# Ledger of designs, part 29: designed miniproteins, single chains

Each design is a single chain, and the fold is of that chain. pLDDT is the mean over its residues in the fold that is shown.

## One batch from the design tools (miniprotein)

Design m996
Fold by ESMFold2-Fast:
Structure m996 (fold): chain A 94 residues (1-94)
Amino acid sequence: MSPEEKLIEEILELARKLMEEYRDGKISLSELRDRLQAYVNSLPAELRSLAEAIRTIFLTELQEKERRGEKLTDEEIERVVKEARRVVEALLAR
């Protein structure tokens, strides 16, 4: 697995777990944001741009749901993960 492919899998899995914890009321949106940022900051500079793009996709979706007062469902978490994967894979394929 390439470093980029490994990064995509690791950050998508982390984001899914954090979204599930947020949905279950175990963490706040701010804590989710901080944990994703800590992961991005731990990466080599070469991989940070890709990780920041993924982080932005997840935070944008979560902020939109928060504005609407909507709770995340398991189906919506999986949808967001699949959407982020497709976007990032499309960027890497070009």
Scores: mean pLDDT 78

Design m997
Fold by ESMFold2-Fast:
Structure m997 (fold): chain A 100 residues (1-100)
Amino acid sequence: NIKEEILKLLDEIIEETSGLLENLPDPSKYPDWYKVIEDPISVEEIRKAVEEGKITTLEEAVERVEKMVENLKKFFPEGSLYEAVAEIAEKIVEKFKEES
């Protein structure tokens, strides 16, 4: 079941990033997020899209995770906590692509 495989990928990202990628960065701490990031993506947004049938393939789910990682690396400086968890998510999705 493709949906179950995607949800398992998202659960692993949340677990390995200590829930930091579940929701968007706090807008009160990062008010420029929406100014810099045209398409804000969180694991919760991807999960909801899968549950609503808007994402139906492994490839679509992988592309959304990769875009989330790109957004985090674009906004957060090297050595920051969010850059570190973005690298964790990137490694998880790369491994998933190799095993799929």
Scores: mean pLDDT 85

Design m998
Fold by ESMFold2-Fast:
Structure m998 (fold): chain A 61 residues (1-61)
Amino acid sequence: SRRDELLTEALVLAIEAKERNLPRELILEIMGLASRMVRGELSVAEAERRIRELRERIEKY
């Protein structure tokens, strides 16, 4: 499902952030997003928006 694809994208971003030694606060933000997605607390549209914003922030490091 689209939710499973987005969850996979969030987990991949968390792994990338850890491998690149990005700030702990950013990694926690990504993990918090993944947790909220697993709990069904976010719409697909909101999850897509937040993943896009996090990806853009990571690419600027």
Scores: mean pLDDT 86

Design m999
Fold by ESMFold2-Fast:
Structure m999 (fold): chain A 71 residues (1-71)
Amino acid sequence: DEAALRAAYRESTVVETDAVQKEAEEASLEHAVRRALENRALGEREVTVITSVEVSPETTAAQTVRVRILP
């Protein structure tokens, strides 16, 4: 369920500094959804995605997304 994947992304720990960070968050969401769909095919109910995102050459943000795949 995509709504559940998006809700899980909101639980991620993110350092937000500006509009560049918002774009990075959307990229991380797409990656988390893709990863969760792959694991759903394997029969897993929960996926944890850890993403390191560069919001500028001198700044990085670490995001952890927990996704629960409903049956």
Scores: mean pLDDT 47

Design m1000
Fold by ESMFold2-Fast:
Structure m1000 (fold): chain A 57 residues (1-57)
Amino acid sequence: GTVRAEATVIFEGMSAEEARDRVTKVLEAAGYTVESVEARDLPDGSAEVRVRFTKPA
């Protein structure tokens, strides 16, 4: 079967654009397929990334 997962990650001192790119590249390098990624800038200068990703089991 397919492993399906979701995660929320906070990056301090990073823009939403940078955090989104980093999460996507790390997961793809690890052999995951990124289904969706949502990133937003927080008022304190952090970025929040919500990502859904899968890998064939």
Scores: mean pLDDT 82

Design m1001
Fold by ESMFold2-Fast:
Structure m1001 (fold): chain A 100 residues (1-100)
Amino acid sequence: SMMKEEEELQEKLYLATLGAHYILSQNPVLSDEEQEKLLDEMVKETLGITVEEMTEEDKERLKRLAEAYVERQKAAADEAYETDPEGAKKKLIELAKEVV
């Protein structure tokens, strides 16, 4: 069903974004250009397309879906980090690695 495909896309995008943010937080010496390149690479690996290939409508839709998904998952992610930060980081890296 279309809804399952959208949920899968949201999950992959969330994990790629979360993994990228985690990596960026651990590497404060990365330049703005390196950060943008890393994020673009993760999007490409996750979705199979480049940001340049997306229409403006596709970008807006993807942003809305990502924001909605992140909002739903944020509380659970924050709670996991508070109870076991090292275990949560390891799990997020493994999930992001499988998506990317």
Scores: mean pLDDT 57

Design m1002
Fold by ESMFold2-Fast:
Structure m1002 (fold): chain A 120 residues (1-120)
Amino acid sequence: SIDDWHEALLQAMLDNDQEAFQALFADPERKAAFRAFFLFFLTEELGYSDEEAEALFDAVLSGEKSPITLLDTIVKGLYEKYGLSPEEIAELLMTKFNVTNPELKERLLKYIEEYLKSLE
């Protein structure tokens, strides 16, 4: 299902598993839909240019950048532009991915807290 696919995608990014991440984008329909969503999020919500958003997505798909880089970019943008707390960022991302798995939410929150702390 689409919910299972989004859960697997979030897990692959959190595990920083490039092979699992690339396998999820083998379906052209899933790839196109997520690409459109991600580019819209980066450009409209976070203020990146179309060129910057496209280049980041392509770099992660090609393996030039690790899958976690997509989460790093979104988390940093939400924190710096909107001043969202780690809990608010986790809730927003769970909602946008339509993921309800509580163990995955706890993993995401811990990742966000550790990543933002690393920027200090």
Scores: mean pLDDT 84

Design m1003
Fold by ESMFold2-Fast:
Structure m1003 (fold): chain A 91 residues (1-91)
Amino acid sequence: AELLREGGRLAGEAVGLVAEELGYSELVEEGRRRVEALAEKLAANPELLVEGAEKMARESEELAKISKNPEAREKALEAARLFRRAAEEAR
């Protein structure tokens, strides 16, 4: 559960940084909250956790590829690692 929440927090921060990078500063907080809420929903639903966490890891890895911001890339890759660990521990 903690791995999913921490991954969601980092992924949310990465989404916010990418939104700002692309000129959508007004979407920073909304993007962060939506990603964090998704991670919390997955943490509350063990039956969806493995598949959901693996999908969030893949999306975080893709976010890292499109960003030119090193901080956003590092946060997205760390989020992906935490999501993959959450999926592994839930198997």
Scores: mean pLDDT 80

Design m1004
Fold by ESMFold2-Fast:
Structure m1004 (fold): chain A 63 residues (1-63)
Amino acid sequence: LDEETQKLIDELKLNEEELKALLEYSKKYNIDPKTLLTFFLDLYGDPEKAREALVKYLKELFS
């Protein structure tokens, strides 16, 4: 992960499990983690709401 992506992860306050889900999604679909993080932040404007939406989205793929 580059510094920019790590900053976004820190801003959203993703825990280890949530980060693992994000990275697994990125690998499976060949999508940059930064693209997903930026998409949800842009859509919601609030880091807490963006995190909640992202985590819910990723959790459905994990289950």
Scores: mean pLDDT 78

Design m1005
Fold by ESMFold2-Fast:
Structure m1005 (fold): chain A 84 residues (1-84)
Amino acid sequence: MSPEEILEEARKHVEEAKKYYELGKEYGEKGDAIKATGYYILAIGHATEADLLARKLIEMGRVDDAKEILDGIESIGFKPITKV
């Protein structure tokens, strides 16, 4: 994968993580704990994949692109594992 392809894939995972996190909050507020938990698990999965892709971007010298992805993860409410 090119750095550009990795960045595009990472951005999609951040979008999916945000979408599922928002759905988890919505169903949690409605009292549907099972659906809320399911959506949070999906959000965590996508955030983790974005974090791993950000690490690849750092290894390729694309530090500013990696920071964009990690900031995206943090803005959702997750703590990034990868550090820049």
Scores: mean pLDDT 89

Design m1006
Fold by ESMFold2-Fast:
Structure m1006 (fold): chain A 63 residues (1-63)
Amino acid sequence: MSTFVFTVNGKEITVEISADGATASGPDEVSAARAEALAQALVKQGGAEGAAEGMRRAKEASK
């Protein structure tokens, strides 16, 4: 399991990636839902490892 936390519009979004899929949560429902959909798509494309790498790069790009 890999956990990523990043800030969108001043609100934290937590994305969790596992072998079973991906979930996202945060006070901004729209941003959390989009992060979850993106993470699930990345898991489908590259597996849990590929999705974790994608999320890590997205977090770095948000700096």
Scores: mean pLDDT 74

Design m1007
Fold by ESMFold2-Fast:
Order: structure tokens, then C-alpha cells, then sequence
Structure m1007 (fold): chain A 94 residues (1-94)
């Protein structure tokens, strides 16, 4: 379960990094929707490993918030949120 949660959080961070490189609102919306899908998958794993799933959800939410900040043109906030997501992922890998 932890390995699956790590994979979901890693994919979320990858999508957020892709979003920070783009000014295309349609692409940013598509990336945000994919992140919502990853969040749902992590939520479904809560009963199997609540502690790891909570960390994965925190990382995915930070990645999603980074994409939303990028959509608003707030690149500084988006970079801050991406760094937060990466730090949470390192805790999850412990």
C-alpha cells in the first residue's frame, strides 16, 4: 500500500512540475483534473494505511494547490507549494 501511495504522490508532483512550465490554461485544467483523480485513489487507500495515506493526500493537495496557483499566475506561490509537496513525499518515503 505504501509503495502505491508513494507512486500516487510522485505522479502528483510530476504533474505539478509540468503545470509550472505551462501558461496554457486548458493544459493546467487537464493537469488539475488528473490530480483530483490521484486524490480519490489515495483516499480509497485510507482504510489500509491511514498514516501513509494522510501523508500522500497532503502531498497531492499541495501539488494541486500549486497547479491552481499557477493558473492564477502566482508562480512564486506555486513554487512554494511544489516544494512543500516534495518535502511531504520525502517523509512518506521514510
Amino acid sequence: VRERLIALAEEAIKLAKEALKSDDVKKLIALALRLVGLRIEAEMLLPEDPEAAKLALEAIEAALDAVLAAMKGDKEKAEELLKEAEEILEKLKE
Scores: mean pLDDT 84

Design m1008
Fold by ESMFold2-Fast:
Formats: sequence, structure tokens, C-alpha cells
Structure m1008 (fold): chain A 72 residues (1-72)
Amino acid sequence: SAEELFEQGKEAFEAGNYKDAVKYYTKALELDPQSPRAPEALLLLGQAYSKLGQNELAERYIQQGLALQRAA
């Protein structure tokens, strides 16, 4: 389920496994883009991309997450 993928993404991020965090969060957002967990997932996905040196991609996801958080 999307919820399990959001949990796996968070566990991977907290463990420092940023590539796995990107994989799980991206799949979770594909399955449930309207999830209440989507703003947090987008912010953590952005941080994971930043840790991987993908700074422009990181900025886009962080801005998207902040925009959804403000809309909630």
C-alpha cells in the first residue's frame, strides 16, 4: 500500500539510506499523491535528493512540499 511505502521511505531516510528513501517515497507519491503524508514525503524526498547532491531536484521537491503544507 502507499502507507507502507511512506513508512519504508521514512525508515530509509532515518537510516541514512537516501537512495532507498527516494525509491519508496517516489512510489508512495505515485500511488497516493493526495495522501495527508504527501507534504512530509515531498520535504523528506527533497532532503534525500540534497544528500545525494541533486540540489536543483531537492529544491523543487522542498518547494512543492511547502506549497502543499500551506494549502492544508
Scores: mean pLDDT 86

Design m1009
Fold by ESMFold2-Fast:
Structure m1009 (fold): chain A 79 residues (1-79)
Amino acid sequence: MSPQQRAALLAIAEATFALMSGTLELRLGEPSEATLERLEAAIARLRAAVARETDPQLRAELQAEIAALEALRAELRAA
């Protein structure tokens, strides 16, 4: 596994964790600044990974993760 592939997989893992924790906090009505910061960091890392990724399938997966996190971030900020 290349360092670039490892970075992309770590970005996806961080995005998954941010999505799960943010969704839980939203459902509990207890959104936190720490969760918003985690979502923003995950989005930034995914965007960096997309910019360096040449595999169209992996790029599509990264872009889908970004869209999911941005949607959740909007919901948390509105709550």
Scores: mean pLDDT 78

Design m1010
Fold by ESMFold2-Fast:
Structure m1010 (fold): chain A 98 residues (1-98)
Amino acid sequence: SQQVIDQIQKLLSQAQLFLSAAKYYIDKAKKTGNKKDLEMAEIYVDTAQQFVNQAIQLFQQNRSSLSSRDAARIDSEISFMTDMINSLKDDINNIKNS
């Protein structure tokens, strides 16, 4: 249903907001060397992962009621968000190992 699609999109939008905050703190940590900025980035990445996980759960529970087109689009959006999360986690780990 459209309501389910709207809920999934809202969850992914929340994840995007937290990933943007994480990126801000990663960039700040690179400039300042401040460990607390990196810790904030980790918290925001973890929060974004929780929203993506909620979107995945809602998607899987409702997959049979979605059109093939809508399911493919949501699957692609989830994959894109997962790739962004992994990229930011790699950035955080690279800074920790510096």
Scores: mean pLDDT 90

Design m1011
Fold by ESMFold2-Fast:
Structure m1011 (fold): chain A 74 residues (1-74)
Amino acid sequence: SLEEEAMALLAEMGDLYHASTDPEIRREIGELSADFVRGAMAASTLPPDERDAALRALIDDARRRLDEIRARME
């Protein structure tokens, strides 16, 4: 489900945050996590059809941003 994907993504963000010793990387992951949670909360107020579309867009955006952070850690 979209909720399971969202929870898995948040877990990945948490894992990466705890694996990193770089304060800038940790800050960026923290901001990404906060943005994602805020967006998901906003999406939860929408009708079901619009909510699912909004949550998918949030997951896709957050995945892209997390991949960009990972690329800079290499």
Scores: mean pLDDT 85

Design m1012
Fold by ESMFold2-Fast:
Structure m1012 (fold): chain A 89 residues (1-89)
Amino acid sequence: SLTERAERHLEEAIEALRRGDFERARRHLQEALRLLQQGARPTERMRRLAKEAGELALEAGDKENARLAADILGLLGDSEAARELLARL
């Protein structure tokens, strides 16, 4: 499903961020965002994964991927977590 694909892309973005592969992380975050815009059903797992991706991006100084994670959190209905990430950029 679109939902399972979005969750997989968020997991792969986290793995890429942990390796310092910011280009790969960006591609996976962008694909997760696209799938959510195309009607992937938000899940609590996606919210946890997007928060983790945002935190990892901030720790690495990767402001672009932190903003993408915040955009994803907004689409997932977690506007508070999105604002908290953006405030730390």
Scores: mean pLDDT 92

Design m1013
Fold by ESMFold2-Fast:
Structure m1013 (fold): chain A 92 residues (1-92)
Amino acid sequence: MKYLLIGYDVDVATLKKIADLVKEKFPDVEIDYTTSLGNLFKLLLIIHEAKKRGYKPIVLSRRSLGLPGVTEVVADPNDVEAMAEKVIEVIK
């Protein structure tokens, strides 16, 4: 399965670290990342395009956005490892 990490209010450097940790744990998993730069309309467009292309979107944000039909991971910006563990739990 293909996964796309979408950072709502999480930076690209943090997303890259999470993607790298997931790839180390599960080398056969396809995982990409992108950011919506805090823009809700861009986030919704990215989710739609990801699903259309066969990706399972995982939205990372500092708080729940209440998005229907998508997996949300609430991120602690001070604990990248805990955020990565939550993503790993969703994948396995």
Scores: mean pLDDT 82

Design m1014
Fold by ESMFold2-Fast:
Structure m1014 (fold): chain A 95 residues (1-95)
Amino acid sequence: DIDDAVESLERMLEYAKEKGLPEEVLEHLEKAIKAVREKKLVEAAEHYGKALLLVAKLYLPETLGEEKAPEIEKKIEEEIEKVRELAKKLEEELK
């Protein structure tokens, strides 16, 4: 599971680099990969979530318009919070 998560994040990082996404997105993906490898699941979820929110804020207003972009951004924030809570529970059970 952790190895699969690392592979998925590494593929996302490569795709982000190929697409020329901002350095802040790349840095958060790299920090998420490092945190997953160190089994710091809460830290990994936070960095992954920040990368997703940065991408959403950059591209959603251009593609979906002003009314739909904030709605999708809010849904992304809600999913990030859920993932963070799940990561916290999993990390606590592994202690």
Scores: mean pLDDT 77

Design m1015
Fold by ESMFold2-Fast:
Structure m1015 (fold): chain A 88 residues (1-88)
Amino acid sequence: GLAELSPELKERIEKVRKEVDEVSALADQNADKLTPEQLQKLTNLIVAARLHVVAAENSLTDEEAQNAIDGAEGAVKDARKLLEEALS
């Protein structure tokens, strides 16, 4: 869990968790501007990001946490790109 991880990874996990919350809020704010297909893809990416953050928080090693949080960052990046392209 978080107690076993380096301070740097704990800070990164908290930062990414906030980024997931931000993109989720942005998705909710713009839901009426998205097609049903775009909403479904975006929801799947946000869910994936949240699962990766939980996996990172439950990791027993820095390596496991780093791999999980890299996945979360990737999902957030994809979600932001989808929102940017959909709202253009």
Scores: mean pLDDT 88

Design m1016
Fold by ESMFold2-Fast:
Structure m1016 (fold): chain A 84 residues (1-84)
Amino acid sequence: SAEAEELRAAAEGLRAAVETLEADARAAGAPPEVLAALEEARRAVEEALRAVDEGDLEAAREAVERAAEALTRAAALLADHQAA
């Protein structure tokens, strides 16, 4: 379905964003809370992709939203670390 394709694309985009921010966080010597938020985002991406494969579009949407939230939190924590 179009919704499943959009959710898969969203999850794959979030996975790429997590990988990029993980590299930035490691280069910046980020504290454990940044890495923990990135790990949460990565797990939510894995959940979203699995849910899409299983046809559970509600679970996929919830997992995509959770991944985006965790990634946003990780980015904010990294920005705070770099400002300190």
Scores: mean pLDDT 88

Design m1017
Fold by ESMFold2-Fast:
Structure m1017 (fold): chain A 95 residues (1-95)
Amino acid sequence: SMLEEAKKKVEEALEILKEQAKELNDEELLKRIEELKEKPLEEQIVEALSLVLQLDEKGADKEKLLKALELLEEAARYLKDELTLGVVEIVKAVI
């Protein structure tokens, strides 16, 4: 199922972001990432992209953030979401 594959990719991306928040000792970002898991998949992707930008500003590992973006890109491809793919490219250009 394409939806199940997309969910797995988003879950993997959120685990990377969670690890980066832990390394930065940012308890507020960690809580936001955990709360994100309870949201609909589309909202998880949009908020995860925002979290990548926030983690980059706070000095997270860019290689890890790029891996998370690649996973979000794969999820968007499974969902046939061209708008989200465009947002991923913009985020990649900014970090």
Scores: mean pLDDT 88

Design m1018
Fold by ESMFold2-Fast:
Structure m1018 (fold): chain A 85 residues (1-85)
Amino acid sequence: VAREFAQVIREQIEYLKKALEAYDDKKKMEEYFEKMANVSPEDSEEIKKMVEKIRKEGEKTGKKAIKDRIEELERAARLLEDAAR
């Protein structure tokens, strides 16, 4: 269970990294957020809040929000991986 959940979080991190790389391409960024929501439908509300925040903030703040979320998810995945040891 914990390992499976950590894998889902790792997949979300990869889509967030792709969204960050494609930040200037709004269509690709939206596609990556949609894929992230499909990996974890239970997190759809949290994903929508993050997308809304990015859209309302300037480029610097939007990119920081994505980076902060990646760091948060990396910490969560590591804790779950450690718990599964």
Scores: mean pLDDT 72

Design m1019
Fold by ESMFold2-Fast:
Structure m1019 (fold): chain A 87 residues (1-87)
Amino acid sequence: MLKDLYSKDRIVRYLAAQKLLPVLEKYIDEIVKLLSSKDPEVRLLALLMLSEHPELAKKNIEAIESLKNDKDPVVSLLARTLLNYIK
């Protein structure tokens, strides 16, 4: 499951994310690492997972702040939206 978050297949990553949402706190360090991925789709997925757990997002606010000016406009928009919600 956790390895599937690094899959090149979008569906495999999405299904892994859904299975991890109920236990996200246990895997938070791995999810935060995904925010630094070279793949904007992976960074977006990590932000979406954190948006489902705003308290965990708030504890990792510095990592999310690093994405507010991301090169991908969707990642940048979601990061800024999430920051406004959790601050």
Scores: mean pLDDT 80

Design m1020
Fold by ESMFold2-Fast:
Structure m1020 (fold): chain A 100 residues (1-100)
Amino acid sequence: FKERLEKIDKEAAVKKFEELVRKQPSSLSELDKKLLGAIEGLKSEDEGVALLSAYWIGEIAGSEAEPYISELEEILNDPNTPEIRKEAVKYALEKINSEK
């Protein structure tokens, strides 16, 4: 997963991630907008934004993403989720749990 993250188009991935955050309801906190944007990013057809979203959830949000663990588990249990994306979600879940 990390090797694939290093090879993505980071500029394009960040731009798409920011777009997903802007799509979230304005009534949410900025943190919740980013968390929901990242969850949507994990379901994106764009591998770069999906991997960046997993990285953001695990490394930057950490324990703040705990309310969204069920969404992460849903992605992990979806048979249509690519293996590299499942690895990224596993990484995010490990990081969330390690901050406890």
Scores: mean pLDDT 74

Design m1021
Fold by ESMFold2-Fast:
Structure m1021 (fold): chain A 78 residues (1-78)
Amino acid sequence: SEIEKKLQEEVEKKVKESFTLPLEEIEKELREERELLEEMKRLVEEQNAYSETSRLSLKVLEELVEGLEEAIRKLKEK
């Protein structure tokens, strides 16, 4: 029990140290991916009609990006 608690604290410390720095890098990459996603959506809409599968795929990617953006925003608020 005591050993398990100590291991848990050590793991949490290492995880926190590892993720404290890359948060800014992840946010930057998400902004770049967001811009790319919006450009891809524009191209798909302009090219139409046989892009229905591409539109659905882009919608799923957009929802994933939005979810990650929301998660990062909430982390930054605290």
Scores: mean pLDDT 65

Design m1022
Fold by ESMFold2-Fast:
Structure m1022 (fold): chain A 77 residues (1-77)
Amino acid sequence: ALEELRKLGASPETLELFEKAKQVISDEEFEKLANELIEAYREMKRATEAQDLEGVRRAARRFSEIKEKLKELVEKG
């Protein structure tokens, strides 16, 4: 999951949040969040290539939600 996120161009900050979260949350929660972010990156790429502005906005909201959830998990762990 982390290597795939790295290949998709995830920021170092996002990768660091995942590494910290991995120590605090279950493997199932980690994999779910990692897969959700991977899908959000793929959705953003597809929407951008298709010039789907609504799709770009939806993907951007998903990025924001996933990052905030990761920060919350790291802070509370």
Scores: mean pLDDT 77

Design m1023
Fold by ESMFold2-Fast:
Formats: C-alpha cells, sequence, structure tokens
Structure m1023 (fold): chain A 60 residues (1-60)
C-alpha cells in the first residue's frame, strides 16, 4: 500500500495531532534518523511527544 510522505519540522505531538485521522498507519521519522510506527487507534507515547519529526508517512 503506497504511503504519502510529508516533510515536516515539528514535534511528534504536533504531527500526531495533525495526521492521526489521515490514515490507518503513521510512521514518524525523527531528526536523529530513528522512526516510530503508530497503527490505527494507537496513541503517541508521552516520551516521544517533544521529539522533532522530519517526515510523516501516511498509509491509507
Amino acid sequence: MDAEVIAVDETAAAAWARYRDKGSRLVFEFADGSSYVLDGGAELPAELADRRVVAVWVFP
């Protein structure tokens, strides 16, 4: 399934609030090169909320 890749420069909390309803799965790419996968209905872990996200992958 093709992902939409969106370049961003914001906190994980801000990215999650914006994109959480746009697809069944999100993948956040962080500025340090790590990533985190959020499947449908999952909430963002509090420890990731202030991390800088550089890209969001939105899966339908």
Scores: mean pLDDT 80

Design m1024
Fold by ESMFold2-Fast:
Structure m1024 (fold): chain A 100 residues (1-100)
Amino acid sequence: NPLEKLKELIKKALEYMKKAAETDGEEQSEYLRKASDYLVEARDLVLKYKKPELFELLIEGYKEMIKILENSKKNKELFAFLKEQLEKLIESLKKLMENL
């Protein structure tokens, strides 16, 4: 079931993003890498099945990550950059969904 798998991938990415927001240095970089790996797998799954509900779920996942980054009091410069990248990913997915 791609919907359930996508929910699990997003949940794991959110867990690691929260851990990254609470840490610094090498540990933060490792958590960000793990979050990124889950997001890459999530995006690949969405692009494989090309169902509107999967695009919508991943977009909501990106929005929740943006909230986590905005609520962090640490590493504001890095997190502002990551927020901008997530916003670009949201716009990319919206554009792809328009062509379904």
Scores: mean pLDDT 88

Design m1025
Fold by ESMFold2-Fast:
Structure m1025 (fold): chain A 95 residues (1-95)
Amino acid sequence: AAAREAELRRKLSELHELVSPYNVYEVMKRAGKIPESVKKDIEELKKKYGKEFFDELVRLHREYQARLAQTTDPAERRRIAEEFVKKYEELKKKK
């Protein structure tokens, strides 16, 4: 259990790190002003991973957050996390 827990946490952290600049971008966009540095960070990520991969990664992360918001049950949150880690790994194989 502990080893599997650590691996799941590592993969989720990796996913969060990849979409972190996009989350900053969305917050600033909602505030009505996006700094050029934030726009540049998003552009560099799209160049590095490819637009299709990046767009799908953002979609997966948003879906994950939306589903987590619907439950406080630790067991269900665990299953959601495992499902999204699996989807993320599948996406990486297509890259």
Scores: mean pLDDT 71

Design m1026
Fold by ESMFold2-Fast:
Structure m1026 (fold): chain A 86 residues (1-86)
Amino acid sequence: DLSRFFSPEEIAAFLARLRAATTPLVEAGREDEAVAVAGALLAEALAAAGLPEEAIRLFLEAARAADAGDWEKADELAARFAELLA
């Protein structure tokens, strides 16, 4: 559970930053760029919270697999990510 690594204030600040960075791209129809920016911001936040590099990598790979429609691969990678946070 990511709430172990982030306070409610940090989560709120992160979501505000994420929305500010991605909303203009989504409004412009640049949804692929918005997803890439969101992924980069999430990786930065997870690294700042002290998550292992492997956990960040698995999270981003799961997100990319889901975006590509490979739900089986996304579920597998998400399960490995959850194991690293246990």
Scores: mean pLDDT 73

Design m1027
Fold by ESMFold2-Fast:
Structure m1027 (fold): chain A 76 residues (1-76)
Amino acid sequence: DKSIEDLYQQALNLTRQGQAAFAAGDYQTALQYYQQALELYQLLLQTTPPGHPFRDVLQQQIAALEQNIAQAQSKL
């Protein structure tokens, strides 16, 4: 599904933008991007059927993103 692919790419791009903001020391902007990416990954997970391998990928991305959020919050 093209729309699922587009949402996944958007979540990846938002995560990348968050990481760039974090590297620049803009932790508030990093948190905004990470939170937007998290919402998209959670939406994708909700629409992915049980047992699909993509669920594991999404759960790993969510876990990594939650760590990025915690790290950005620790800098504030």
Scores: mean pLDDT 87

Design m1028
Fold by ESMFold2-Fast:
Structure m1028 (fold): chain A 89 residues (1-89)
Amino acid sequence: SLREKIEELKREGEKNYEKMSDEERRELHRKLLELELEINPSEENRRLAELHWRLTTLRVEGVDAPEEIARLEEEGREIEERLRRREEE
């Protein structure tokens, strides 16, 4: 059921993505991460969700925090790289 909800959100997102505002796109990504975390609550996935939330909040509030944003983006890339390497065995 959770996987079906993720697939439905992805299909609706793909169909409407070009018509979506930046805020709607960020909200779609947030909802997808929350559902994926329910299926696979790994520490890495949880941390990626936290980073996404933090970055979204900073951007929505218009906070001028380039050092924090850069750090959060770098941490996210490092986690994704580790997850990719694990999948390669």
Scores: mean pLDDT 71

Design m1029
Fold by ESMFold2-Fast:
Structure m1029 (fold): chain A 62 residues (1-62)
Amino acid sequence: DIHNQVVTHLLQQFQGDRELATNAVNAAIDFLSAFGQELTLEKVLPLAVDFYKLELQYQSSK
């Protein structure tokens, strides 16, 4: 549910890389879950945006 919502927001914001969006959202959720944090849209979304940018940088370099 939250996963799907955040993926959709990333796709809307960055206009279209679903694979990178999915990777970024998974990384954000895994990070928050590892620390026992509540999975809310407000917490996952900004973290997923940061991970999306890191994924883009990583893909460009590798």
Scores: mean pLDDT 76

